Designed miniproteins, single chains, continued (5). Designs and how they scored, part 64

Each design is a single chain, and the fold is of that chain. pLDDT is the mean over its residues in the fold that is shown.

## One batch from the design tools (miniprotein)

Design m18209
Fold by ESMFold2-Fast:
Structure m18209 (fold): chain A 85 residues (1-85)
Amino acid sequence: ERAELEEQLRRQAEGAKEQTRELGEKAGKEELAERAIRAIEEFERHFVAALRSSGEERERHLERARRAAAEADRLGLELAEAAKA
């Protein structure tokens, strides 16, 4: 279960990073795309750590993952707006 969930997360994160890089290239906002990719990587790192922990340690990782996800969403929205009319 955990290993399967981690594999799914890694595949989804890889796809999201690829889409983000392409969007950045189309928008001429490659630096913004790199910042969004770093936020996605931060989310993945902490979410995987949360899956491998419990109790207070898990809660700390989930909080960090939540903040990273919010940052990725914010940067992703800015990038999407820049790529669209």
Scores: mean pLDDT 84

Design m18210
Fold by ESMFold2-Fast:
Structure m18210 (fold): chain A 82 residues (1-82)
Amino acid sequence: SAEVKAKKQELGEKVLEIGTLLMKTGKPNAFEVAGKILLLAQETMRNARSMAQIEAAKKKIEELLKEVEEDEYKKALEILNE
């Protein structure tokens, strides 16, 4: 559906912004997490067919973001939940 397509694009754009923010820190752990969330967003863009699948992917991204430091985690969650 058009709604699912729009939400996939929104998730992809937000994850790209978060990934860029994390990579700019220069921290190895943040760079690794950036790679993981970008891959998960790409898989979701390719495979998700429902809003429930997009929301499940968003929750997995939130869980992966817990691996970064508190300040980066808070900023990333603000972007993800806009």
Scores: mean pLDDT 87

Design m18211
Fold by ESMFold2-Fast:
Structure m18211 (fold): chain A 77 residues (1-77)
Amino acid sequence: DRQNLINQIRNIANSKYGSSNANRLISQIIQNNLNISQLQDIINILNNSDVKNDAQRQGAVNAIIARIRIWAGQPIP
């Protein structure tokens, strides 16, 4: 279920990166209509993400958003 994967991403991102960064990530996922395989790849990235401060949290989210933009054929921010 695509929606269950999106909900898992939201929960993990909120826990690891905070609500602001999680909302940014979820907006990009919805806007770019990611498929099941892409959502699973993001979950794997999130589960392997080890961040200790706000700069690292911001950097990790920006890297995932850049990956989403590449998948969508959009320019890297």
Scores: mean pLDDT 85

Design m18212
Fold by ESMFold2-Fast:
Structure m18212 (fold): chain A 55 residues (1-55)
Amino acid sequence: SVEELLERMLALSAETLAAFADPSTPKEERRRLALEEASATLEYLLALLKEKEAK
């Protein structure tokens, strides 16, 4: 559901922020989290657009 996609995006956003705020986090790990967040965000936005069109 759209709500599940939103929750996933928010969870990944929190994880990504924590990783970027921690100077001990490897660059590769930060990049991985940022990409996962971007992917989740796109999935959520596409789902929102699709639901709007279906109405």
Scores: mean pLDDT 81

Design m18213
Fold by ESMFold2-Fast:
Structure m18213 (fold): chain A 91 residues (1-91)
Amino acid sequence: MKEEQVRRLTELVLELLVKRGLLTEEERRLLLEALENPSDELQERLRPFAARLEADAARAAEIEAIVEEVRKLVDEEGPEKAIEELERLLE
């Protein structure tokens, strides 16, 4: 899988999580920034998000289920079709 495809898939997954109410827009921005430029400062800014996931096992499980579904789609259909399907879900 190309680095561009990994980035696009990550962007779409995070957007889907925001649309489903599992992630805030601020959390999405911080996660995207951390993936592009990881730093100790960004890790500290993500600490409240990690604490919320630890406190809300149901929310964490739902996020994990969505990520796993996308992973299976990539494995079965390929990254291009996974991107198309995610874009369709976000419409």
Scores: mean pLDDT 77

Design m18214
Fold by ESMFold2-Fast:
Structure m18214 (fold): chain A 83 residues (1-83)
Amino acid sequence: SEVDELVDKLAEAARKVLPPEFQPAIDRVREGVRAHKDDPAVQEAVRKALELVEKNPDDPETVMEALGLLRDAVLRAERQAAA
């Protein structure tokens, strides 16, 4: 899946830039995106996150913003599935 490939790319970029203590959070976001990869809002968040990271891949703040977009989209999808 293209979404799976893009998320793996984003997770790898995050692991290079962020401290090791963020690894569990990165893995959690990656799993959440994979679980909800058919959600249009999750797909859009992955695309926006990739655009942010491609512009500034070495900036921890940019990478954190990208992960935040993915986390928020996943949490929204989880709430909709639970309702």
Scores: mean pLDDT 83

Design m18215
Fold by ESMFold2-Fast:
Structure m18215 (fold): chain A 63 residues (1-63)
Amino acid sequence: SAAEVATQVRARINAGNLAQDAGDLDGAVRAYLAGAKIANDAGDADLLAEVAHNLGVALTRAA
């Protein structure tokens, strides 16, 4: 269901954010990419945009 897809994508975004906060940039990127794949496979452009936004924020914090 769309709700299950949203839950899985947001779980991956949260995992990416936690990894970023812990200083694990490689772990953060892997988590965001996993979320992006789930959103893309589901054809959910809004969820894909949500992943892209969180990745962009994480990259600015890493600079």
Scores: mean pLDDT 85

Design m18216
Fold by ESMFold2-Fast:
Structure m18216 (fold): chain A 83 residues (1-83)
Amino acid sequence: MKREELLKKVRDLAIKEKGLSEDEFDALVAMWKSVAKKAGESARDQLEIAKKTKNLVHLAVAIEIGNDEEIEEAEKLLKEYLE
């Protein structure tokens, strides 16, 4: 749906699973987003990492840098984690 709403759902789930605060999660997302940008990694590359590793930080990075199609794929992947 909206990028911010999807990001909130991913953040809430990651906090519950890993015991991170919102600020700690947001800092990890910002760090990995910076690393991805410097490495020339796409949102699709981040989605592949999230899918294989089940790491919600990489899913959040994909949502932040992705286009509408990539955000829809991220939403589908999040639903797979929840169900």
Scores: mean pLDDT 80

Design m18217
Fold by ESMFold2-Fast:
Structure m18217 (fold): chain A 99 residues (1-99)
Amino acid sequence: MTHEDMVARLQAELGISPEVAEKVLALLEEAEALKESDPEKAKELLKEALLLLIPYLPGALEKEGLSKEEAIEELKKLLASNPDPLLQELLEAMIETLK
């Protein structure tokens, strides 16, 4: 999958701007490159990328025909699996946005 294909897909699925899509992909690519050598920095980059996407979650669920109740239950399952503190904060923010 090309970088351009990923940008186009994020725009189509989440309704985000090309600028936001480019930022998210850049953060995700840097996080992937650092996950083995600097896992803490990789987690911070993932948190930043996901925080940029949170405002678009309600619109994405509507486009996919997914229930927000189902999305909240899946996020609660992830939270219950004892993720690290940064991921826990992010999951809680997603749940609050979807309520």
Scores: mean pLDDT 72

Design m18218
Fold by ESMFold2-Fast:
Structure m18218 (fold): chain A 53 residues (1-53)
Amino acid sequence: MFTFELKAGEVKTIHVPEDGTYLKESAGLTLEVKVPKGDLTVYAPVDTKYTEK
């Protein structure tokens, strides 16, 4: 299971090898997000965790 985390105010570039579904946990909320294959640059205004489903 692939997981990546961002601290509040962080920008991170992640290489996504295949289209996937991730659980985004941020500010006490969990959202299911679809992430396309490729390089993804993510900004987190609050501590955020992404976990591959």
Scores: mean pLDDT 79

Design m18219
Fold by ESMFold2-Fast:
Structure m18219 (fold): chain A 94 residues (1-94)
Amino acid sequence: SLSKEEQFKYLQELAKAVWNKDVDTAAEILAKVIFDYLKAKGITELPDEETLRRYIRSTLLYFKNLFQISDEFIDELVEKTLEVLRKLWEEYKK
């Protein structure tokens, strides 16, 4: 498991990326966290795109409430996170 220091650093970098509307950095961080979560759960097949979009969006709605983020930013970040997550999963299954 991640140390408290590593968890704090992760949250800081994600919060910074979201606050600065850095979609690419935020998407990379979110995709890695979701990827690790799915692996830890023993998921052997990646969920379908619509299920993944719903999951990513639900996670981001937490940040939307915290940082007053626009719907347009959330939509863009959902699609970018999905792209990165699919690439991570394809690489993992090779």
Scores: mean pLDDT 78

Design m18220
Fold by ESMFold2-Fast:
Structure m18220 (fold): chain A 62 residues (1-62)
Amino acid sequence: HMKEITDKETGAKFLVDENTRKITALTDDPELGLKKGDVVTLDEYLARSAEWARKRAEEARK
């Protein structure tokens, strides 16, 4: 069963396929460097999310 998730910061939506471990971008997400229609692995999505969170935390300290 596929699940739709929404990025709370940008409102970008993704379709998660748990069987294939793939994520399809339903909208553009510039924070993660994704464009509508892009398909990435779950591992790649998590890596991009972690990098974005790291950068955001560094900016919040300034």
Scores: mean pLDDT 75

Design m18221
Fold by ESMFold2-Fast:
Structure m18221 (fold): chain A 63 residues (1-63)
Amino acid sequence: SMEVQQLVRELIRVQFRILALGGERLVYELQNSPQSQIDAITAEIAALRERARELDAQIKQAQ
């Protein structure tokens, strides 16, 4: 369905954002950046992972 296709596209976008932020966090860790900056990115990744779980659940319920 169109709804399922939209949810799948959103899930793909969220997963790519998680990967990008994960790479950025690794760079900050390697540079010994302030813990507050690393924690902020970690929190953003956690929020996106929760969104990915919600989207995955919606996709499974719609099928």
Scores: mean pLDDT 88

Design m18222
Fold by ESMFold2-Fast:
Structure m18222 (fold): chain A 99 residues (1-99)
Amino acid sequence: MEEAEELRRRGREAYRKGDYDTAREYYEKSIEIARETDNELTALSLANLGTVYSEQGDYDRSVALYQEAVDLFKASGSSDETISLFQMQLGIGKIEKKK
């Protein structure tokens, strides 16, 4: 079993190469492992997964994933700066959903 952070890194590498299906698989596996132990890592992987869905034009799923990430960042006591960055991503996803 790979560590959740390593899975997230592999997902980011796949995303950078435009391999969105592989990126989704790694982010989903990272979320499954991190969900029990690390709310901030779970939130980061959810936000990354939201970005992949946005790039694929699935704005409904993207908005839902960014919202879950923001809620987890708030629950974990993350900084206002971190929360604001992901709230910006949520706002962008909502705008794109309407186009």
Scores: mean pLDDT 77

Design m18223
Fold by ESMFold2-Fast:
Structure m18223 (fold): chain A 93 residues (1-93)
Amino acid sequence: MEELFKRLKEILKKYVEEEIAEESAEKAVETYKELKEKGLSDESIILATTAVAVQTARTLLLQAGKELSEEQIKKLEEELYEAITEYIKEEKE
């Protein structure tokens, strides 16, 4: 879990301020834990965890009077999806 948190935070820091990146990563990791405990598929866990990270970051940025461009949102989603996918793959080894 610490490893997933670190990976998500580092990706998010490229797009948002560190405090927002940290909160977004924490929320995403909690979602990952809850869905895994409920026995959801890997695909569902990856999709939902990615969505929570992106939406939390976007919401917190909007509260600060800032927003990500459509292009930045797409790249962030892609990077987070890939990182979560790789983490799940590593856990099965």
Scores: mean pLDDT 87

Design m18224
Fold by ESMFold2-Fast:
Structure m18224 (fold): chain A 69 residues (1-69)
Amino acid sequence: MIVTIDQVEKAAVRLVLEGLSQEDAEKIGKAMKELPEKTTTEEVKKKLLEHGISEEIAERLAKITEELA
């Protein structure tokens, strides 16, 4: 699915409010800086994994991002 970086940022904020660690939030922020404004949920998930985010967190972020799309 095609998503915007703004939708991914909103999904990340939601995860932080639900108890995501500051360390994981910082990793997501770094991954986001490497993505274009318009991307796919698959590329977002791939970048999150490259930055050391767990598959579980990456899938949850992707799902929330798709709900916002």
Scores: mean pLDDT 80

Design m18225
Fold by ESMFold2-Fast:
Structure m18225 (fold): chain A 61 residues (1-61)
Amino acid sequence: MSPELEVYRGLVDWLNEQTRAGRLSVEEARASYDSLLRQAGEILSPEDLDRLRAYIEANRP
C-alpha cells in the first residue's frame, strides 16, 4: 500500500467521522469525496485510485 493511498484513506475516515457527528452534511461530504478523488487521480496509480474509490463506497456513513 502506498503512503499516498494511506493519507487519502485517512481523509475519507475523517470526512465520515464529521458526517456521523453531524458536523458535515451528506451533500458536503459527497462534494468533498469528489474533490478528493479528482486530486488523488493526479497523484495515485490507477490501481490505488480504484482502491480509494472502493474504500469510499464500502465506508459511506
Scores: mean pLDDT 81

Design m18226
Fold by ESMFold2-Fast:
Structure m18226 (fold): chain A 70 residues (1-70)
Amino acid sequence: SRAEFDAFLAEFEAEHGVSFTPGARELLWRYYELIGGDLELLRDVLLSLLPHARGDTITAADVRRVLGEL
């Protein structure tokens, strides 16, 4: 569900000291829906986004660099 997705992102943010912009969250939500709610694939994507965080913020542009077209 969206609530489970949002909770997962919040836990990831707390664990890694990063924040996702609203635009990044929406792209990641679309990806999560496309993969049928596969948390393992979502986690792999989130981990690959960490090197792109300039400071503590991950943006929609960072997500697009990793995922390309959704």
Scores: mean pLDDT 80

Design m18227
Fold by ESMFold2-Fast:
Structure m18227 (fold): chain A 70 residues (1-70)
Amino acid sequence: GNAEAGARAGREAALAAPDEDGAGQAASMTHEGALLNDPEGAARGAARAAERSTDPVGREGALRAQELSR
């Protein structure tokens, strides 16, 4: 796991789609995972955000955050 990479990916997703719930959730979850030193938890959070996002940009950002949290 790489909590720092996950946090960067989450923030990048939020910047790419600032009004997307999925991207915002991914950024928040990966950041929390980094603070708790739990990159696996951050990855699972990002995956759940992707499942709930109805916008393709938000969904793509959440999946990217999950990938980089590994």
Scores: mean pLDDT 56

Design m18228
Fold by ESMFold2-Fast:
Structure m18228 (fold): chain A 82 residues (1-82)
Amino acid sequence: SIREKLEEQIRLIKEGKAGVDIDLVARALEAKDYDAVRRLAEALIERGKETGSESLIELGELLLRLVDERASGEEARRRLEE
């Protein structure tokens, strides 16, 4: 559900058809869909450059870093708990 909505939003953002839904991004992070969030972050950076939105670029860069940190942490935890 949330994952599917995030994937759709990534596609729409890349196609220039929609803006970012920060709430959906937060939901995806909680759902640990890091791959999708990483792709969204790339789309946000691109969109920010197109629109001249420094905040979108910064958000995308922040999300990339956050995803990398959380993904490595979750991978370690998942390996321990399995």
Scores: mean pLDDT 70

Design m18229
Fold by ESMFold2-Fast:
Structure m18229 (fold): chain A 87 residues (1-87)
Amino acid sequence: SKEKVLKLLDEVIKLVEEAKKKYPELAEVGDAIIKGLNLAKELVEKGDFDSAKAVLRLAGAEAREHFPKEEAEKIEALIEEAIAELE
């Protein structure tokens, strides 16, 4: 559901903000990921689920590349759950 996807994306944003606070050196990449997640939320609200999924995949890839393993795995799991909820 759209409602469930938006809640999952808010949880991902919270995890990215917590990671930025714990690892200040990741602030710039974290901000880029948050911008992407906010764009995905806008696309979901507009019903553009294909574009939202593409943006979410890019955000997940950025997290995997730059974040520590534990934080990256949590972020990716929630993004994958959000993508699975989009038709």
Scores: mean pLDDT 88

Design m18230
Fold by ESMFold2-Fast:
Structure m18230 (fold): chain A 80 residues (1-80)
Amino acid sequence: MMDEVKEELDRLADRADEYVRLAAEDPSKMEQYRAEVERVSKEMIDLAKTKSEDPTLYSAASIRAVGALTDMELAERRNR
């Protein structure tokens, strides 16, 4: 069901945002937090694919994953 999967995706997105925030607070672990964001992003995509056959949920997960990875890239550039 769309609503439950959306809530689960929101929780995973919040976790990815936490890693981006932690990377900004502790840049010495930037590479490690980048790997965590990539892992959570993959979990979001897999969750959408396995919980529903609705391709719009997969698209939503992909957009959220790209957003988190983009925020992480910006944090990495600021740490140069």
Scores: mean pLDDT 75

Design m18231
Fold by ESMFold2-Fast:
Structure m18231 (fold): chain A 60 residues (1-60)
Amino acid sequence: KKEELEKLKKQYDEVLKQITDLVKKYRASTDEKEKEAIQKQIVELERKANELFKKIQELV
């Protein structure tokens, strides 16, 4: 139970880091198509982060 919780926390932190990196890339981009693609990636990662957060809450 605790081992699974630590694994989920690490996955959650990695996803948050990926979101942060994509947000920085989004702000730096001047291409509308690239911005749209990055936005879709951010939304998918936010969804994944929310799923991981719910699993963490279920184990706490």
Scores: mean pLDDT 82

Design m18232
Fold by ESMFold2-Fast:
Structure m18232 (fold): chain A 117 residues (1-117)
Amino acid sequence: MVVLTESGGGTFKEGGSATLTSKVSPPLSTLGSVSWFRQAPGEPRQGVATITGLGGVVLAGDVAGRVHASQDLAASTAYLHMTNLQLEDTGVYYAAASLGVGAEPVYGAGVQVTVVP
């Protein structure tokens, strides 16, 4: 069973920074990719960043330049670092693991990020 344990949520000031983490079991090195999604109030889940199994990173255009996604394969942990936070960054953030071709992604429970003026 794949389990993602997310942390780093909370309330943040506009212009500040936040780092979200997801600890992944089984080892992240055995999985295809990890993606980060945001769900704003009343909105569907939107992609934020994807880290491929080869270590490549794909960022959503609206956050490019403010977001850095990384992974530590030895620690089996994925990271999403956000800088210059905007009110629009408010939402529940989920990490999702790809189990391979044709498998549905497994989502973590999510962490709330709230950005205030």
Scores: mean pLDDT 79

Design m18233
Fold by ESMFold2-Fast:
Structure m18233 (fold): chain A 87 residues (1-87)
Amino acid sequence: MSPESRAALLLEAEASMTLIEYAVLKATGSMTPEELERLIARLEAARAALEAARAALTDPQAQADLAATIAALEAAIEEAKRELEKL
C-alpha cells in the first residue's frame, strides 16, 4: 500500500466515524443548535481533507471510493443544515 493510499484510508475512517457520530446524535432527537453547528464544522473539515487526499491519488478506483465518501459527507452536511434551520 502506498503512503498516499494509507493516508486516504485513515482520513476515510475518520470521516466514517464522524458520520456515525452524527447518526447517533440525531437518533437522540435532542441535539442543541450548538452541537449541530459543531458537527457541521467537523463534517465540512472531513470533506475538505478527503477532497485534498483524492486530488493526491493517481488510482481511478481509489479516487472513486473517496468520491463516494465525499458524497455521503455532502449529503450529511446538507441534512444537518436543514435540521439546524428547523431549530
Scores: mean pLDDT 81

Design m18234
Fold by ESMFold2-Fast:
Structure m18234 (fold): chain A 84 residues (1-84)
Amino acid sequence: VEEVFKELMEAARRTGELAGKVLEAVKAGAPQEELDRLMEQLEKQVEELLKLIEKFAEASGDYELGERLKEEARRTLEYLREKA
């Protein structure tokens, strides 16, 4: 459980950093090609985050929390996709 939690926290940190880069690129008026590249990286990172959330839910037995966390991650990705 502790190892899965550490992996989840690290994945969440990386996802946040990528999301921040997307927002800064949008603010800076970056070319669409750069925004597309950043969004592709973010989408791949969110996929890893979702897998780790599932592993954490399985290890902890809190499947309801797992589903809520996955929904939050997907909604955040959709928001950023609309902005990019």
Scores: mean pLDDT 81

Design m18235
Fold by ESMFold2-Fast:
Structure m18235 (fold): chain A 67 residues (1-67)
Amino acid sequence: SMRERARQILAEQEEAFRAMIESIKKLMIEVAKEPEEVAEAEKQRILEILEKERPAAEEAIEKRVEE
């Protein structure tokens, strides 16, 4: 059924998103070891990427469920 398929897609995307968040956390920890000026710039850049990716991912999931 569509509901079962939607649940599977959402679960898979949620797992992928959690893995991505954990990878970003590791990158942020690595960047935090850099000099503060460089670390803050890279941290801000990573946060901007995450903010842009999240809405796009949500829209992609919604569209995929519709189809």
Scores: mean pLDDT 66

Design m18236
Fold by ESMFold2-Fast:
Structure m18236 (fold): chain A 57 residues (1-57)
Amino acid sequence: SAEEEKRKELGEKVLKKIEEKLKTLTDPVTIAVGKRELEEFKKQLPTLSVEELEKHL
């Protein structure tokens, strides 16, 4: 469906945005927390709606 296609596109955009933010961090503790949050986000990604994903942009 169009909604599922949009959801997948938004999910990929959010993932890329988080990954780019992690590249700008220099503190090891903050980087470790961010990486853990990214992995949790990836795990939850298939269950997130378009509205929920737009909140992350």
Scores: mean pLDDT 81

Design m18237
Fold by ESMFold2-Fast:
Structure m18237 (fold): chain A 82 residues (1-82)
Amino acid sequence: SDVEKIAEEVLEDLKKTAERIKEKLSPESQKKVDEILEETEKEIKKVLKEIKDPKEAMEKIKEILKKSLTEIYDIYVEDYEK
């Protein structure tokens, strides 16, 4: 319950950050960001469904979020320098 609420809140914050980044991106790069967000949401939902230990679930969600943020920022940097 608490892990699920935290995950939902962090995912919403990620989506808000991504929306701001998308304002500076090409249409192709915007699509890549949307695909990363969709995959991130699916992975987090899978963790919440399959992993019963709250600590293990939190650690895996943290790793998923770190990867997603890195990929989004890499797209931003690459697209911005064009």
Scores: mean pLDDT 82

Design m18238
Fold by ESMFold2-Fast:
Structure m18238 (fold): chain A 88 residues (1-88)
Amino acid sequence: PLTPEQKEKVLYNMEQLMREFDVDGDGVITKEEIRRWYEKRGLHLTDEQLQAIMDLWDLDKDGVITMEDLVAAMERVIGAELPPLVLP
């Protein structure tokens, strides 16, 4: 269970990620949206790096990351080193 402070961090990071990646506003992030986001910043991810990010965030392994997946993944790592799929 997260503390209220940890929940605020999760919600903040989730909201920032969704705003950056979810252009359509449907509440999902695809692997291609992640690739494009990093390319816009001059960073080219390998397929292995993209798959590692997807494995970390896509808990049900359906090929998309939902808001629920983001919250669940962040709950596991909150208060520790942030995962690769977070804002710098």
Scores: mean pLDDT 65

Design m18239
Fold by ESMFold2-Fast:
Structure m18239 (fold): chain A 84 residues (1-84)
Amino acid sequence: HMEKLKKEIDELIEKALNSDDPEEMKELMLKIAELINEAGLPSDEVRKEMNKLEPVFEKLKKLGMSTDELQELVAEMVDIINKK
């Protein structure tokens, strides 16, 4: 159900924010994208969920992830979300 999937997304976002490992954070971000795809969210709701990830992207940048690497991660996440 969509409500349960949104709750799982929020829990994964919090886990990513509490992680100090860029690779773990990246894996969590990709898992979040899979859950967004599974939930079948409309574009407006997808945008809202992606906006919740802004603090995670900022933390990844502080941990040394380049702008190019962040853009690649976002592109991969968008591809996963649009897979369905």
Scores: mean pLDDT 80

Design m18240
Fold by ESMFold2-Fast:
Structure m18240 (fold): chain A 86 residues (1-86)
Amino acid sequence: GSALVKQAQQLIDQARQLLKQGDLEGALALLEQALTLAEQAGKPKEVLQELLDLTMELIKKITDRKLLLKAIGLALRAIGLLLDSE
């Protein structure tokens, strides 16, 4: 994998840790950065799928409307890239 794939993976792993700690805003911010890196890395399917799965887990825990809309927007972008991957 490229350096960008590795960086995206590290951001997803860190977002997962923040989600376990209840830092939903921090987790979402890292996932947004990971999506940008995954897009630049040529839309690696495994990275995009992991990002989407984690974003869906995050959505289940959000009670704030603004944060929920941002997370839904991220999930939709990840779905679009995933369908266009491979």
Scores: mean pLDDT 86

Design m18241
Fold by ESMFold2-Fast:
Structure m18241 (fold): chain A 100 residues (1-100)
Amino acid sequence: TSLLEEIIELVEKLKEAKTLEEAQKISKEIMKKINEIKDPKAKTKVDNLVNKVEMALAMSFLHAQSSDPRGAERAAQLRAIADKLAEETIKEIKKIKEEL
């Protein structure tokens, strides 16, 4: 399996994370794999794409933990955004893989 395919599998796993701690563990593994990318342009692009997914997912967990009566609804909305960003990230990494 190529390095980019390993990153895709980890992004799919990140999408399914049940806790912030689980998401952080997966993010650390993704970062290790991104640091192995030899092409600086591909590395920067993949890093930026994954970072957007990580931010949306983290915000989702933070809203889920809040005492705001709308926290659960906002968490669900942010989780849906994170899901869409993860799917677009996977699609873009597949394009990068085909260009390398």
Scores: mean pLDDT 86

Design m18242
Fold by ESMFold2-Fast:
Structure m18242 (fold): chain A 102 residues (1-102)
Amino acid sequence: PEKEKAKNYILSFQHPSGGFGTTNEPSYLLTAAALLLLNELGGIPSKYEDNALKARDIVVLKLQESPIVETQDLEGNPVTANLENEDEINSMKKELLKAAGV
């Protein structure tokens, strides 16, 4: 059951604020990616439903506040991504709502 191990591993990167990151602060793009991955692995466990809603709300709010979002590469190094296109932001919001079970 690799899916359960993967879910627990992803959830281990969740900060108390509900966002996801591997070091000092949550990355809002990584939070979006984590929610999508959790959904693909069979959904978010019911005991973490509140945390999933917090993560979704954080990502949506931050994407609206700033077109520049700090995230990380596959090695965990910080990178900067620009989300200036309204279509990209709307696409991410749609996928996040879907991943959160809406």
Scores: mean pLDDT 59

Design m18243
Fold by ESMFold2-Fast:
Structure m18243 (fold): chain A 112 residues (1-112)
Amino acid sequence: MLEKYKKILEILHEARSLLTEALRAVDAGDYERAIENLKRIIELLKQALKESTDPELQKLFEQAINLVKEAIEALKAGDRERARTLLLQAMSILDEAIHLVEEKLQELEKKK
């Protein structure tokens, strides 16, 4: 269990880094690069979802995946403002998930 949460935390930090890069690409008008990074984030979040049996974390991962998918569709439509808003919402959810994983890791270390 401890090792699974450490792996999830690593995945979430990578996803957050890619999301920051995607936002920069959107701001630069490089929608192709943004979409590529967002597709990678979806793969990472699906991996985190598979590794987690925690319903609270699963809900956050599903919400983030849906927001990222909607952002990809907004970028394909050329709607920069909608895409940016959706990605900022996804970043907020990733930050919440990171906090919850860190709390669960602390609880598991106290049980040793």
Scores: mean pLDDT 86

